Designed miniproteins, single chains, continued (5). Designs and how they scored, part 45

Each design is a single chain, and the fold is of that chain. pLDDT is the mean over its residues in the fold that is shown.

## One batch from the design tools (miniprotein)

Design m17533
Fold by ESMFold2-Fast:
Structure m17533 (fold): chain A 78 residues (1-78)
Amino acid sequence: SLDEKLQALRDFLESFQLPEEKIDVAVEFFRRLAKDESQVPEAGRRFEEEILPVILAMSVEELREAAERILAGGRTEK
């Protein structure tokens, strides 16, 4: 289910000792990007390509801004 995939993502991010606020932003972004279970593979690929490489370097505020930009059909980097 989508909820099981979101929990797995949360557990994965917690293994990096990320702040809970940053984990919440990332999980919510994934939920909004996936929308339903059928879109999880595509959402996972985009998360790994666009968010995961920069999540450690970004602040919570920067991550929120990046998430909203991506959800609006934009990208943070080329």
Scores: mean pLDDT 75

Design m17534
Fold by ESMFold2-Fast:
Structure m17534 (fold): chain A 76 residues (1-76)
Amino acid sequence: MSEIVIERIGEDTYSVTYTNEPGETEVYVDDSISPELAEKLVETALANTPPDAKEVILTLRVEGDEVTVVEIKEVK
């Protein structure tokens, strides 16, 4: 199954780990992150993940209502 793990790593900085495997997508979110913010982080991560990547870690920054991609790291 595909897996998305969202963690708060700073005041305005979040880590999203996406594992692209066959089957259903399961999302794990830190309790400190609101459902609305989690949805925005997931959408931003998926939009910026290469479709052929197997595992990617994205570092995202939230500034008000804007989410920016700070770093994309492909895990091999």
Scores: mean pLDDT 79

Design m17535
Fold by ESMFold2-Fast:
Structure m17535 (fold): chain A 76 residues (1-76)
Amino acid sequence: SKEEKAKELEEKAKQYEQAAEDTLRQTRDFVAQAQASGTPRDLELGRLAQQNGDALVKGLKEKAEKYLKEAKEIKE
């Protein structure tokens, strides 16, 4: 039970890390497309996407770290 709960939290952390990786890649691709376009509108959308993407990646990584910490505390 204790080890099972720790493993569940570790799997959740892994899912959040994967979500952060995916978000990072999608954000980079979008920003690259916006920069390639070079229009003022697309450059502004790229800037906003980078800001929003950075914030989301940070939040996802913080959730992953929290789950890993909880798993470690359960394992003692």
Scores: mean pLDDT 88

Design m17536
Fold by ESMFold2-Fast:
Structure m17536 (fold): chain A 98 residues (1-98)
Amino acid sequence: SAEHEALRARLRELAARVREHAAAGDVDGALAALREMVELIERALPGSPVAELARELLAAAEAAAADPALSRREQADLIAALAEGVVGAAEAHLAALE
């Protein structure tokens, strides 16, 4: 549907933003973009397994950002990897609805 294509496009834009912030070492910016992705999925696909998974991945990213044992680079890389997981799960879910 046009709504699903718009959702995919916006999720790809937000994932690119997470990668850009992560590449710059901006952990807070990467986390903010990931949070926006999760909130978008929760609004578009409420109560779905992908919305639940996206929230769990955001919680893991927030824990990584707060972990003093991780370097800023390790925090940024992990947040970027978790954002990639969110996109993959959302795209797989939307493909299954087609």
Scores: mean pLDDT 88

Design m17537
Fold by ESMFold2-Fast:
Parts: structure tokens; C-alpha cells; sequence
Structure m17537 (fold): chain A 118 residues (1-118)
């Protein structure tokens, strides 16, 4: 089982890596590579979720996975609804800064992907 700190570090590294891969794919006009990056992100998020016992992290990782799955399915409306939920969580001052940074990275990645699909 990952500690909360180890799970957060792994999430931060994964979000940074996949955000960069999504941006590179969009800059090249390669939507297939963008979708591949999102699929890899979902797989990594699922692994982190299974290795953590923190209910708050599990809930937030589930929302992150749902947002990326909505993008992969072309369901822009659902992706925007999930982003709104994530933005509400980011606005919570009791949330650790490291977790706020992870959620902002996911929100930014989903917004980039939505813009590329429109």
C-alpha cells in the first residue's frame, strides 16, 4: 500500500508527464497519440488507486479517470461536468497544496484535449 505522500508524488509525476504528452500530440495534430497518452494516464491512475487506502484520494482519482474516459469517448459535455466537480474540490482550502496542483494539472489536460476535439 502506498502512503498518501507516495501516492501524491506518483500522481504529480504522472499528471506532469501525461499533460506534456497530450500537449505534444496536440501541437503535432496527432489525436491518436493524444488518446494513447490519455489511455496510459488512466492505467497509471488505476494502479495508484488500487495501491492506496485513502478514501479521499480514491474518490479524486476516480473523478480524474472519469474525466479522461469522457474525453476518449468524445463526451465533451460529461468531461466539462467532471471538470466543474474537480474545480469545486480545488477551491477547498482544506485540500493539501500538492493535491490541488495534481487536480489543476488534470483540469488543464482535459481542457487542452476538449479544445483539440472541437
Amino acid sequence: MLSREEALRRLALAVGRFQAEVQEAIDKGDLDKMKEALRKAIEEFRRIREETSDPELQELVDLMIEAFEAVLNGDVEKAREIIAKLEERVADPSLPPELQAVLRGVIDTVRLAIKALE
Scores: mean pLDDT 87

Design m17538
Fold by ESMFold2-Fast:
Structure m17538 (fold): chain A 92 residues (1-92)
Amino acid sequence: FLEEVIKFVKEQFPAAIAAVPNSGPVDEEALARRKKFVEENEHLASEEVKEAIKELEEEVEKAKKTAKPEEQEKLDALLTQAKGVLINAELA
């Protein structure tokens, strides 16, 4: 199950990054809740999930180099959402 979630997130992530310029504004309240969940639970993640998160962080950093400031905020929100999905899948 976890391996399937990691694969799905990694396969969809490049398309999600490409969609960022056409996405709506960030839901700040939802983002704050997701950030808190990640911050509180990231230390419980396995090495496999931590490596997947590292790969996602590297993709976001790459995208940020050519992104506008508004898009950088959306990219950070997308990364936080993906981290939350992976951590939640492992803890379930």
Scores: mean pLDDT 78

Design m17539
Fold by ESMFold2-Fast:
Structure m17539 (fold): chain A 87 residues (1-87)
Amino acid sequence: SEEEILKEFAKKSAGKTVPEIMKIMLEGLDKLSTIPEKLSRSVFLDLLSIINFFKQLGLGKYFNELYEKASKLNITEEQKKRLEEIK
């Protein structure tokens, strides 16, 4: 479930470096892409905020990888437009 993926992310991220956290995030997005249901609004907004934060930090490589994986998630047309706005 989304909640289990988020809990796993929180546990794995404790005490980790930025590259290690990014690896965990990319793995989490891969797991989310296997869920047949639409992504919940709250999880989408959290993801959007994180992707935008990495863009603001100048972490372009990680921003691009997160954006690419997020664009493949089962999201609404309104959420797709919001994701495109941060490009």
Scores: mean pLDDT 77

Design m17540
Fold by ESMFold2-Fast:
Structure m17540 (fold): chain A 60 residues (1-60)
Amino acid sequence: SQDDLVQEINEIISKLPSYTEAQRLEATKKIAELIEQLDTDTAVEMTKKYMKARMAVLAS
């Protein structure tokens, strides 16, 4: 379901700071696959959330 996809994306995002660079690359691929299954509005929101979280990890 849509809610299950959002929950999985949020779980991956929460783990990003503890991931290695290789794990972050795999997480990016997984999130992209999950986002493609979402409706457009939710996909945009989740993409923004993921990008912000990733930028925070990389910029620190």
Scores: mean pLDDT 83

Design m17541
Fold by ESMFold2-Fast:
Structure m17541 (fold): chain A 78 residues (1-78)
Amino acid sequence: KEELAKEVAELLKTADGGGAAAVLSGGLGEAGYTGEEIAEIISSLSDEERKAKAAELLPLLSEEGLKTALEHLKRGIL
């Protein structure tokens, strides 16, 4: 789990705002936020703020959540 979090954190450094938003959306969903709440939060944040918030959520994500975040970031790289 800790190794997955480190890999996601490294990819997040080079992610665009869309990639960071996808990771943040997944993390907020796991934390029990609704789709409407997630949309409001993400829309209120700059690309750099999205990255910072996504990074803050990494230690709180499940192993499956970290795997999903990794997949989203890899898709952004193509």
Scores: mean pLDDT 73

Design m17542
Fold by ESMFold2-Fast:
Structure m17542 (fold): chain A 61 residues (1-61)
Amino acid sequence: MEEVERAKKLAEEAAKAFSQGRWDEANRLFLEAYRLLESVPGVTREQAAAELVKTFNEALK
């Protein structure tokens, strides 16, 4: 539960870093968010990827 919330915040930070041209930082943040969400019991790799892409795209709007 806390891991999911933290992963979404990291994805939002990644989107902000990406919009600012900080692509190395954006990549690190997004990868950390993915690994964190993947570590949650019951979350599949596909679900983790889909949720983070959705959060990232929403943050870019």
Scores: mean pLDDT 78

Design m17543
Fold by ESMFold2-Fast:
Structure m17543 (fold): chain A 85 residues (1-85)
Amino acid sequence: MPSPEEIELEVEISLNRMGASVLVSAGINTELAQRALELLDEAEKLPDLEKRRKVVELVKKGLKALNEGNEKAAEEYLKEAEKLL
């Protein structure tokens, strides 16, 4: 059985994948939204749960910034997430 922490991260990844996929489907900030999806896929493969959590949190902040129309903040959060990989 996956741990409760691992299940929490799987749920967070799934929710953020849905958010990014909606943006891609709607044609809104598609490049940054697609990059968020790629970062979530890489995070899911990380064996270190702490590092995985940090990547997911940064992607979540990036997607929130995109929804608020702040592309610069979104780019910066996604770049910080990429540095952890």
Scores: mean pLDDT 83

Design m17544
Fold by ESMFold2-Fast:
Structure m17544 (fold): chain A 62 residues (1-62)
Amino acid sequence: MDPVVEGLRRAQELIEKGDLGAAVRSVLEGLTKAGIPDLDKAMRAVELLREGKTPEEAAAEL
């Protein structure tokens, strides 16, 4: 399974709970497992999820 998509799915749950910091960390963990520890991409991915994109759609735009 794609670690970025897994991190994004976890981040979506955390966004629904109002924990944006944990959401960013979840995406960053997924990106780090994929070999790209990029905080700006993690923050952009959380923005995409908040705009209503699916985890798979957000991953495709990174």
Scores: mean pLDDT 82

Design m17545
Fold by ESMFold2-Fast:
Structure m17545 (fold): chain A 92 residues (1-92)
Amino acid sequence: DELRRFLREQAERVRAELPTLTDPEERELAREVAEAALLLADLEREGAERLLELALRLGLTEEQLRRALAHLENAPDPVLQLLREVIEERLA
């Protein structure tokens, strides 16, 4: 699917750029995002869980999560369905 391919391509690009990042915090964040995106591209629940935790750590609010759920409600894509499931569980 298009979204799974997109996630994998973006994650590989980020991984390739890791050695060029001079800020250790930025490099570690980029590494975590790339790893989570690769897991999510493989439809691994852990990938969705890691991305949600990273987003919350970066200041994503419960209001933004509820708004995201509204957009994901009718999404046919398996990546978006997995994200919906982990967000619903977090808000429960």
Scores: mean pLDDT 81

Design m17546
Fold by ESMFold2-Fast:
Structure m17546 (fold): chain A 84 residues (1-84)
Amino acid sequence: MKIRLSPEEAAELLKKLTSKDPEVQREAMERIVDLLIEEGASLKEIEVTLKSVKTFLVNLGHDPELVEKIAEEVLEEAKKRLGY
C-alpha cells in the first residue's frame, strides 16, 4: 500500500533528503524506512525505495559513494528491524 504524507511533510522530508549535510541526508533516509516499516513494507519494497532515492540524489549531483554508503547502512538497520 502507498504511504501518504501531507504535502508539507513530504516537502520537509525532500528538503532534508537533498541536504548537503550527510547527517541530515541519513536522517531523511531513516525516516523514509520508518514510514515503510510502519506500513508493513517488505524488505524488497524498502530496497526498491532506497534504490530510487539513491538514483534521485545522484542525479542531483550528490556524491554517489557517500549516498550508497548511507543507503546501505540504513538498509542493514531495516533488515535487523524486520528480523532478517
Scores: mean pLDDT 79

Design m17547
Fold by ESMFold2-Fast:
Structure m17547 (fold): chain A 80 residues (1-80)
Amino acid sequence: MKEEAERLARLLNSEDPEVREEAVEKLKKLIKESDDEGIAYILATVYRTARDPEAVAKVASAAMEVASDETILRAHALAE
């Protein structure tokens, strides 16, 4: 999980829009398949790695649909 999250977060920085959209969809799927600890790690990794604010917003939105407020706060703490 962690290696996949890091790989997909790096792909959000791709110059190819199709690669970025595929990475967003795969991150959304990974979030849906993960527990709260996994979601916090995925979101923190995206916050630290991704440079496109629109891609970050799409991933964060998916996390907020399935994760608790505490998990989202943990993600922010892990990103710092």
Scores: mean pLDDT 81

Design m17548
Fold by ESMFold2-Fast:
Structure m17548 (fold): chain A 60 residues (1-60)
Amino acid sequence: MTPETELRVELSKPATEAGTKTMEELEKESPPENEEQFLEIVEKSTEAARRALEEERRRR
């Protein structure tokens, strides 16, 4: 495995965990009533995952 692939796998784990946790919290507090609301939750979860990825990158 290339060093780049290994780094990407390690960085993706925190991002996936942050995104999943955010999605679960948002669904629990405000369950989506329609597809538009569900997409908003997905967008917020993606943003949380992106922030986690940037934080992990900053720590290295």
Scores: mean pLDDT 71

Design m17549
Fold by ESMFold2-Fast:
Structure m17549 (fold): chain A 89 residues (1-89)
Amino acid sequence: SLLKELTGKSPEEILKIAEKKLQEDPNNADAHTALAFAYALLGEWDKAIESLKKAVELDPKNLNVKSVARFVENLTGDKSLLDVVEELT
């Protein structure tokens, strides 16, 4: 599970994981989802939303996108990512 891979890591470590996945496949929806998670943890909501929209565009049925968006809401109290996922799917 992507969420299990990312949970407990710093935003900087999550960015490195996302960068490695994007080096292998720039269209990897999980990589863009990880990028959104890292930016959300850093409070960079515009970048988080852009990354999440890209993930949804690449794979609108990806369970990791919804799982990460819900986890961000539970962790931060901000549901912006979840609202974007629900609007686009």
Scores: mean pLDDT 81

Design m17550
Fold by ESMFold2-Fast:
Structure m17550 (fold): chain A 120 residues (1-120)
Amino acid sequence: APPLARVAIASFKADSIEEGKRKAEELAREQIAAGTDVAIVVGKTKDNKYVVYVATADGRERLVLADSWEEAVEIIKEEIERLRREGLLTEELANSLLASLDNAKSGPYYRGSYLPAAVA
C-alpha cells in the first residue's frame, strides 16, 4: 500500500477521562471520514490527565492515557515513529508532524494544521 499522506493533530478539553475518550474517538473518526489518513487527537481533562487517540484510514485505532502533557507528547512521538517504521507515514511527513507537535498547545480547543498532502 502507498504511505499515508494526509495527517491532522487536534486537541480539546474534557471534564473526565470517559468524556475525553468519547470526544477523542469522535474527533479522530470525523477526521478520517473527512479524508485524513492519520488523525492524532489529544484531550486534556479537568484533573490534568490526557487522552491520546490515533486513528488511521486503514482502520487502525489506538487509545493511550497520559498523566502530563510531556508524557502525551512522548506517546505521540512514539506513534509517529511507529507509523513511519510501518510505512504508513513518509519520513518527510513524520518530521513535519514532530515539528508541528513542538508548537502544539494544550488548551480549551486546538486543531493542529492539516499537513498538505502532496497530491501525486
Scores: mean pLDDT 71

Design m17551
Fold by ESMFold2-Fast:
Structure m17551 (fold): chain A 95 residues (1-95)
Amino acid sequence: MIKGTLTVGASDGSIGVGEAEIEADENKVYARGKVTGALPAEGENVGITATNDDGSIASGKGRVRTDGKEAEVEGENLTGDAIGATHVSAGARAL
């Protein structure tokens, strides 16, 4: 896992952000970290976007879980390339 940023959107439009541990391959991303601000609603069909420093983007839907201030995001069958993702967003609209 690498360190990166996790951004999460709540249903009321508020945003949480924090440092995350990220693990990614071509079509899968996992990110977990403590967020400051809003927590996303839990769900199995939440919009997920993963981006890396070279501009590669992978997007789709996946699972979001929360435990206190910690958010866990798991995306599978993403469209695009998630390898080397340094930023993961959940609760944003899928691209």
Scores: mean pLDDT 75

Design m17552
Fold by ESMFold2-Fast:
Structure m17552 (fold): chain A 87 residues (1-87)
Amino acid sequence: SLFEEVKEFIDRVLRGEATDEEIAEFFNKLKKEGKEDYILLLSLAWSIARGAGASPEAIIKVLETMKKHVKDPELQELIDELIERVR
């Protein structure tokens, strides 16, 4: 499923195992499918992997806020996994 592909790809990004080309291709796939929440989640995972400037607490607050507004339980599970990775 797309959910399982997104989950696996996010894990690869967080492990530093995804190339910039693979990340760009996956963003394009999600954009074509209109999966804006997954695009945002992948962007946050990419930022975490790069060590981009935000404190762990700030990232967790963004993820917690996103979780309150998403209705897809599978997406909520991915958000919880990212929160655990940042803690």
Scores: mean pLDDT 77

Design m17553
Fold by ESMFold2-Fast:
Structure m17553 (fold): chain A 84 residues (1-84)
Amino acid sequence: TKTLLQGEKLVIENVEKVETHIGDRVITHNVKNGSLEIFAGKTYTLYKGEGKATFVANTVGTATINIVENGKVVETIEVKILPA
């Protein structure tokens, strides 16, 4: 479990691609050129690669990050976001 205050950044290295799940939809983000907001109640799937993903904590609550390598979840990070 990783604890962040609202507005804090979480950097995850050695990842290439982020997918955000919104119902049955999967939205793919290129992580090389920016930061993403992490929202409570969302699940983010990160794929191992060359680069980094930067998340900015947005809403209070818990979000889940799954790190995938070779089609398998190799790490799960629970992100707990607290009020600043």
Scores: mean pLDDT 75

Design m17554
Fold by ESMFold2-Fast:
Structure m17554 (fold): chain A 88 residues (1-88)
Amino acid sequence: MKEEEAKKKMEKNIEETKKIVEETYKKLVELDPSYKKKGDELMEDTRKAIDELNKLAEKKGAEYASKLAEQFKKTAEHTGKTLIQEAS
């Protein structure tokens, strides 16, 4: 039960992180098209990070991966907010 809760928490944080990164990408490109390359790199890095989190859940357990996913979401929120404010 706790393991299933940790896995659901991990999936939720990953899904929310994807939305944050996608929203950040769209806003940055709308503000300045020159950010498209940086946005594409951010999307690629996010995809790789998600893949690694899923692999870590298999090897180290969902609770460990869930903590990393929560940190990943917080980092994405902070970075996105900062980038949008600087570009605005």
Scores: mean pLDDT 79

Design m17555
Fold by ESMFold2-Fast:
Structure m17555 (fold): chain A 82 residues (1-82)
Amino acid sequence: MEEARERAREAVDRVLAAPGDASVTFKLTPEERGAFLEAVAEIARERGLSVKFTSKPEESPADLTVSGYSDGTVTVTGNRRP
């Protein structure tokens, strides 16, 4: 839980610091994935960011896009503009 929250915060910070659209990808266990997704949603809410959760990588008008897959792959993308 604590480690997942730390990774989520670092991922959000990294994608927001990039000058354009940026992505950070993780390989997580099913248990870690749940905690990570929850942490990203909470951090985004605290910072006033919009988040789209999806099962495939695609562009979104939301500030953050989180793509999670059954194989444990999770990608966080910062969407500055299309």
Scores: mean pLDDT 70

Design m17556
Fold by ESMFold2-Fast:
Structure m17556 (fold): chain A 63 residues (1-63)
Amino acid sequence: SKEENAAAGAKALGEAAGAKLSDEQARKAGIYGLNGDAEAAAKELEKGGVPKGYARGAGRLMS
């Protein structure tokens, strides 16, 4: 449930940047965020099409 909530948050952040993350991308970004790994979370958002600057900010927000 905590991981599902984090994945939903990652999807919402991606959508705000105009990117549609897959369930797998959102889950990975969310888990990295829950573990305090802002850089890994940002990298997963970038793989899903989120622009680098936005992804870095979102990764920090998630961690």
Scores: mean pLDDT 82

Design m17557
Fold by ESMFold2-Fast:
Structure m17557 (fold): chain A 67 residues (1-67)
Amino acid sequence: ASDAELDAGVLDVALAVEIWTAKYGSEEDRKEAIERLKKLYEQAQSLGDTELAERVKEAIEEIEKKL
């Protein structure tokens, strides 16, 4: 449905922003990005978007390796 598709698109953009913030930000920015990504993971799961949820999980794991 249109609402779910719009939400998924917004979450894809949010994921890209958080990855960018974690890659080029401070240690504090990386910690904040992880917390925001955890919220994105919950939203992806609530939408049934398993592909997005897996991408968010992978992003969290990569960011945690840099902390």
Scores: mean pLDDT 74

Design m17558
Fold by ESMFold2-Fast:
Structure m17558 (fold): chain A 75 residues (1-75)
Amino acid sequence: TLFVGNLSRDTTEAQVRGYFEASVGPVRRVELIRTDGPPYAYVTFESEEAARAALTLDGALLNGRPITVRYAPPT
């Protein structure tokens, strides 16, 4: 599972899922959290290879904002 931050307020869970599925591979779960600041998401991938590839998208533009992609802290 990865942390995806600095999302645009216009970003939907479906857009996050579609972006990562188009770029790296199948997504098992997306949890979009809306806050008073920029929203963020937790993205769980079907494969470790897709999760590792998604880390390379740190700083990529989604809805005009550079996204932050990091490993999520262990639960």
Scores: mean pLDDT 79

Design m17559
Fold by ESMFold2-Fast:
Structure m17559 (fold): chain A 93 residues (1-93)
Amino acid sequence: MKKERFKKLIEYLVEKHLEISYENARSGKKVKNIGTLENDERIEELAKIYGIPVSTLKELIKALETDPEIAEYAEEVVAKYKPKADELYEELK
């Protein structure tokens, strides 16, 4: 997959994670940590939740582990969304 496609996928997943986390917090459900990709079953569950193919999510995980540029971009996207996440969670107080 091209680096630009991985970057777009990272943005999509961070936005989806924020939406899902906000709805879970609003409904009193515990937010699942996206960083706990411990096994194939968890990867399959997350792929279903985010509406992407399991193969695509596995390719992204491998890219995050092997490509420093993709890993750094993921950190930048998470940092950009942190203020918005903090604002949304403040609304739930």
Scores: mean pLDDT 69

Design m17560
Fold by ESMFold2-Fast:
Structure m17560 (fold): chain A 64 residues (1-64)
Amino acid sequence: MSEEEKKRARESLIKALVAEGASEEQARKVAELILNGASVEEILSLVPPSAQPIARAAAHDMSL
């Protein structure tokens, strides 16, 4: 991905994760991990259960 695509994806992911109950700090950290190809298990460990479905979907698609 280009730097601009990565920035847009990160911003979109943060907004989606916060909407599902993650804190802004958690959402920002998780979005960075997803964009860097971190494991689904690591990503899910950093979000509340309410945000886990969207975090998992984003890890596979990088677009929500």
Scores: mean pLDDT 73

Design m17561
Fold by ESMFold2-Fast:
Structure m17561 (fold): chain A 90 residues (1-90)
Amino acid sequence: MLEELEEELARALLEGGRAAGNANEEEARREAREAVRYLVENRETNREEMIAALNQQLAQGEALRAAGKMTPAQEAMERILRLMLELLES
């Protein structure tokens, strides 16, 4: 799970960076590792708040899909949010 989350997050960050003209693989992987570490270290303390925030972001993603405005970067972010939610609910 942690490896899969890190890989998906790194890929989404790289895709987002590429779309913005700032693609950097090493930075994307570093940011992904830091984000996953933060999530794991704060899971027990902020679990309920994190779950609520993730569900809100997923709902926003569904609204974008319904409007036909979902980009590949948004699709990748939705996968990450679901992996994070799965980790927090374990």
Scores: mean pLDDT 76

Design m17562
Fold by ESMFold2-Fast:
Structure m17562 (fold): chain A 84 residues (1-84)
Amino acid sequence: MAFEKAKKIAEELLKEVEDEEVRREVERMIREAEELVREAEELEKQDTPENRRKAVVLYTAAVLLLIGAAIEAELALRKRKELE
């Protein structure tokens, strides 16, 4: 499950982020990804070709948003290491 794996990675990186602004941004991105998945799941309940296609787009967007969240967390961690 691509979404679950991406979410776990983002959550794991978030645990190491001490910057409150970055933590808030990453948490926001994770929440937006969860909302996209919920919308995709509602579309899948009707199981039409159009809804299936829209659900795939929403799932893809959610996974990309989680990848972005993980990148933001990694960049914050990297910036802190560069200060030493």
Scores: mean pLDDT 78

Design m17563
Fold by ESMFold2-Fast:
Structure m17563 (fold): chain A 85 residues (1-85)
Amino acid sequence: MVKELLEEMKRLVAQLAQTTDPQEQVEITERIVELADEILSLTSDKEVYEEIKRIFKEVMKLTDNKKVILRAIGAILRIIGEELD
């Protein structure tokens, strides 16, 4: 269910905020991206898409890890693509 997946994404963002290991940061971010892709397969709700974009913007602010930042940017661009179609 979309709400449960969004809550799981938010829990992972909180975990990312407490994580200092670069490898763990990438692994957590990949899981957040997987959950976002699952939500995108279940709904076309613009409000949900806006919330997911906000989550990835928060992810980018939590770390200087370039791999995490680039992955979050890629996820935002994918969501924008879905909104345009």
Scores: mean pLDDT 85

Design m17564
Fold by ESMFold2-Fast:
Structure m17564 (fold): chain A 97 residues (1-97)
Amino acid sequence: MEKKYEESLKKWKEAPEEEKEKRLLDLLKELAELLGLKLPEEKEKIEELKKLLEEGATTGERIYYELLKAGVSEEEALEKAKKKVEEILKKIEELMK
């Protein structure tokens, strides 16, 4: 299991808003190491990766909550949230290659 990534993810989620930007970059570095990839040198690509990672990390909870609000079952909401997070992860991998 990816203990470093899990720790960084927890630190980012629990961080105050002022520190979330710094923690998000740390999380991105850990994800790159986990995937055996390196971060791009271009600042604009790094900002896109940070945005996608933030979407991925928050998308599961947001989609789950929105689907529950719409009357979808917990089981179905969880399945759909998982699939959306997988789509975002694939885009992140593509940008890092």
Scores: mean pLDDT 72

Design m17565
Fold by ESMFold2-Fast:
Structure m17565 (fold): chain A 82 residues (1-82)
Amino acid sequence: MEEELAELVKKKFEELGVKISDKAARNFVRANLPLIQRTLKEVKENPEKADEIIKKTADEVAKRGSPSLAKALEGVIKELVK
């Protein structure tokens, strides 16, 4: 599970023009796994509100002053809900 998420994180960062190491991807997963899992559960319970739920999660990360991290996280969650 963590390895699959780390690979997905690498792909999403690569789409943003950033290549990250396996360690960096694992650190991202570790830091954001509870948030990702909670967001996925909320989306599964309320698929009509999926966009709003994902946006709320991304906005929360962006408030920390990391818009690129928020975009990567949003992309990861959107891919997981497909």
Scores: mean pLDDT 76

Design m17566
Fold by ESMFold2-Fast:
Structure m17566 (fold): chain A 90 residues (1-90)
Amino acid sequence: GKAKIAVSGNTVGVGVESEDAEALAEELKAFAESQGCTVEVIVYGNTAGITATCADGAAFAAAMKAYLESKGFEVEEVTPDEEWLKFLFG
């Protein structure tokens, strides 16, 4: 599968296309919470997403990329702007 990740300071957005989007979103939330982040979950159709607020957004983004790649996802890093969440989930 494919995943997108964007970093804006201490905020990290992750969007992943999956047939098990709800289960994947809960898994992403659990991973982010294990890293000390505050997490909001977004699920729309087949897209599993989280927005995580962490002490170090870049460090969390690197950890999340490694985590997703370990599960066989291709991770694309995108430039954060005010439409990046729509781009990740649209």
Scores: mean pLDDT 78

Design m17567
Fold by ESMFold2-Fast:
Structure m17567 (fold): chain A 72 residues (1-72)
Amino acid sequence: LVGELMRITGLSRREASELLREMIERKSAFLRVPVSNVAAARRFAERFREEYGVDLTVVGTADPSDVGLVEP
């Protein structure tokens, strides 16, 4: 999971690990990823929902500084 989050977000292992923990704690989250990775991130979200019961909504961004969890 952490390695896949790193791949789809471009974040470091530390940042991806923190992101993963926060998503699991919230049970529902909005995740902003690079637009080129939206398809891979949606596949991740499907598996994450299936395995951990977390509802993840994926949004694309062209700005690398916007990658991460966003408030609705």
Scores: mean pLDDT 79

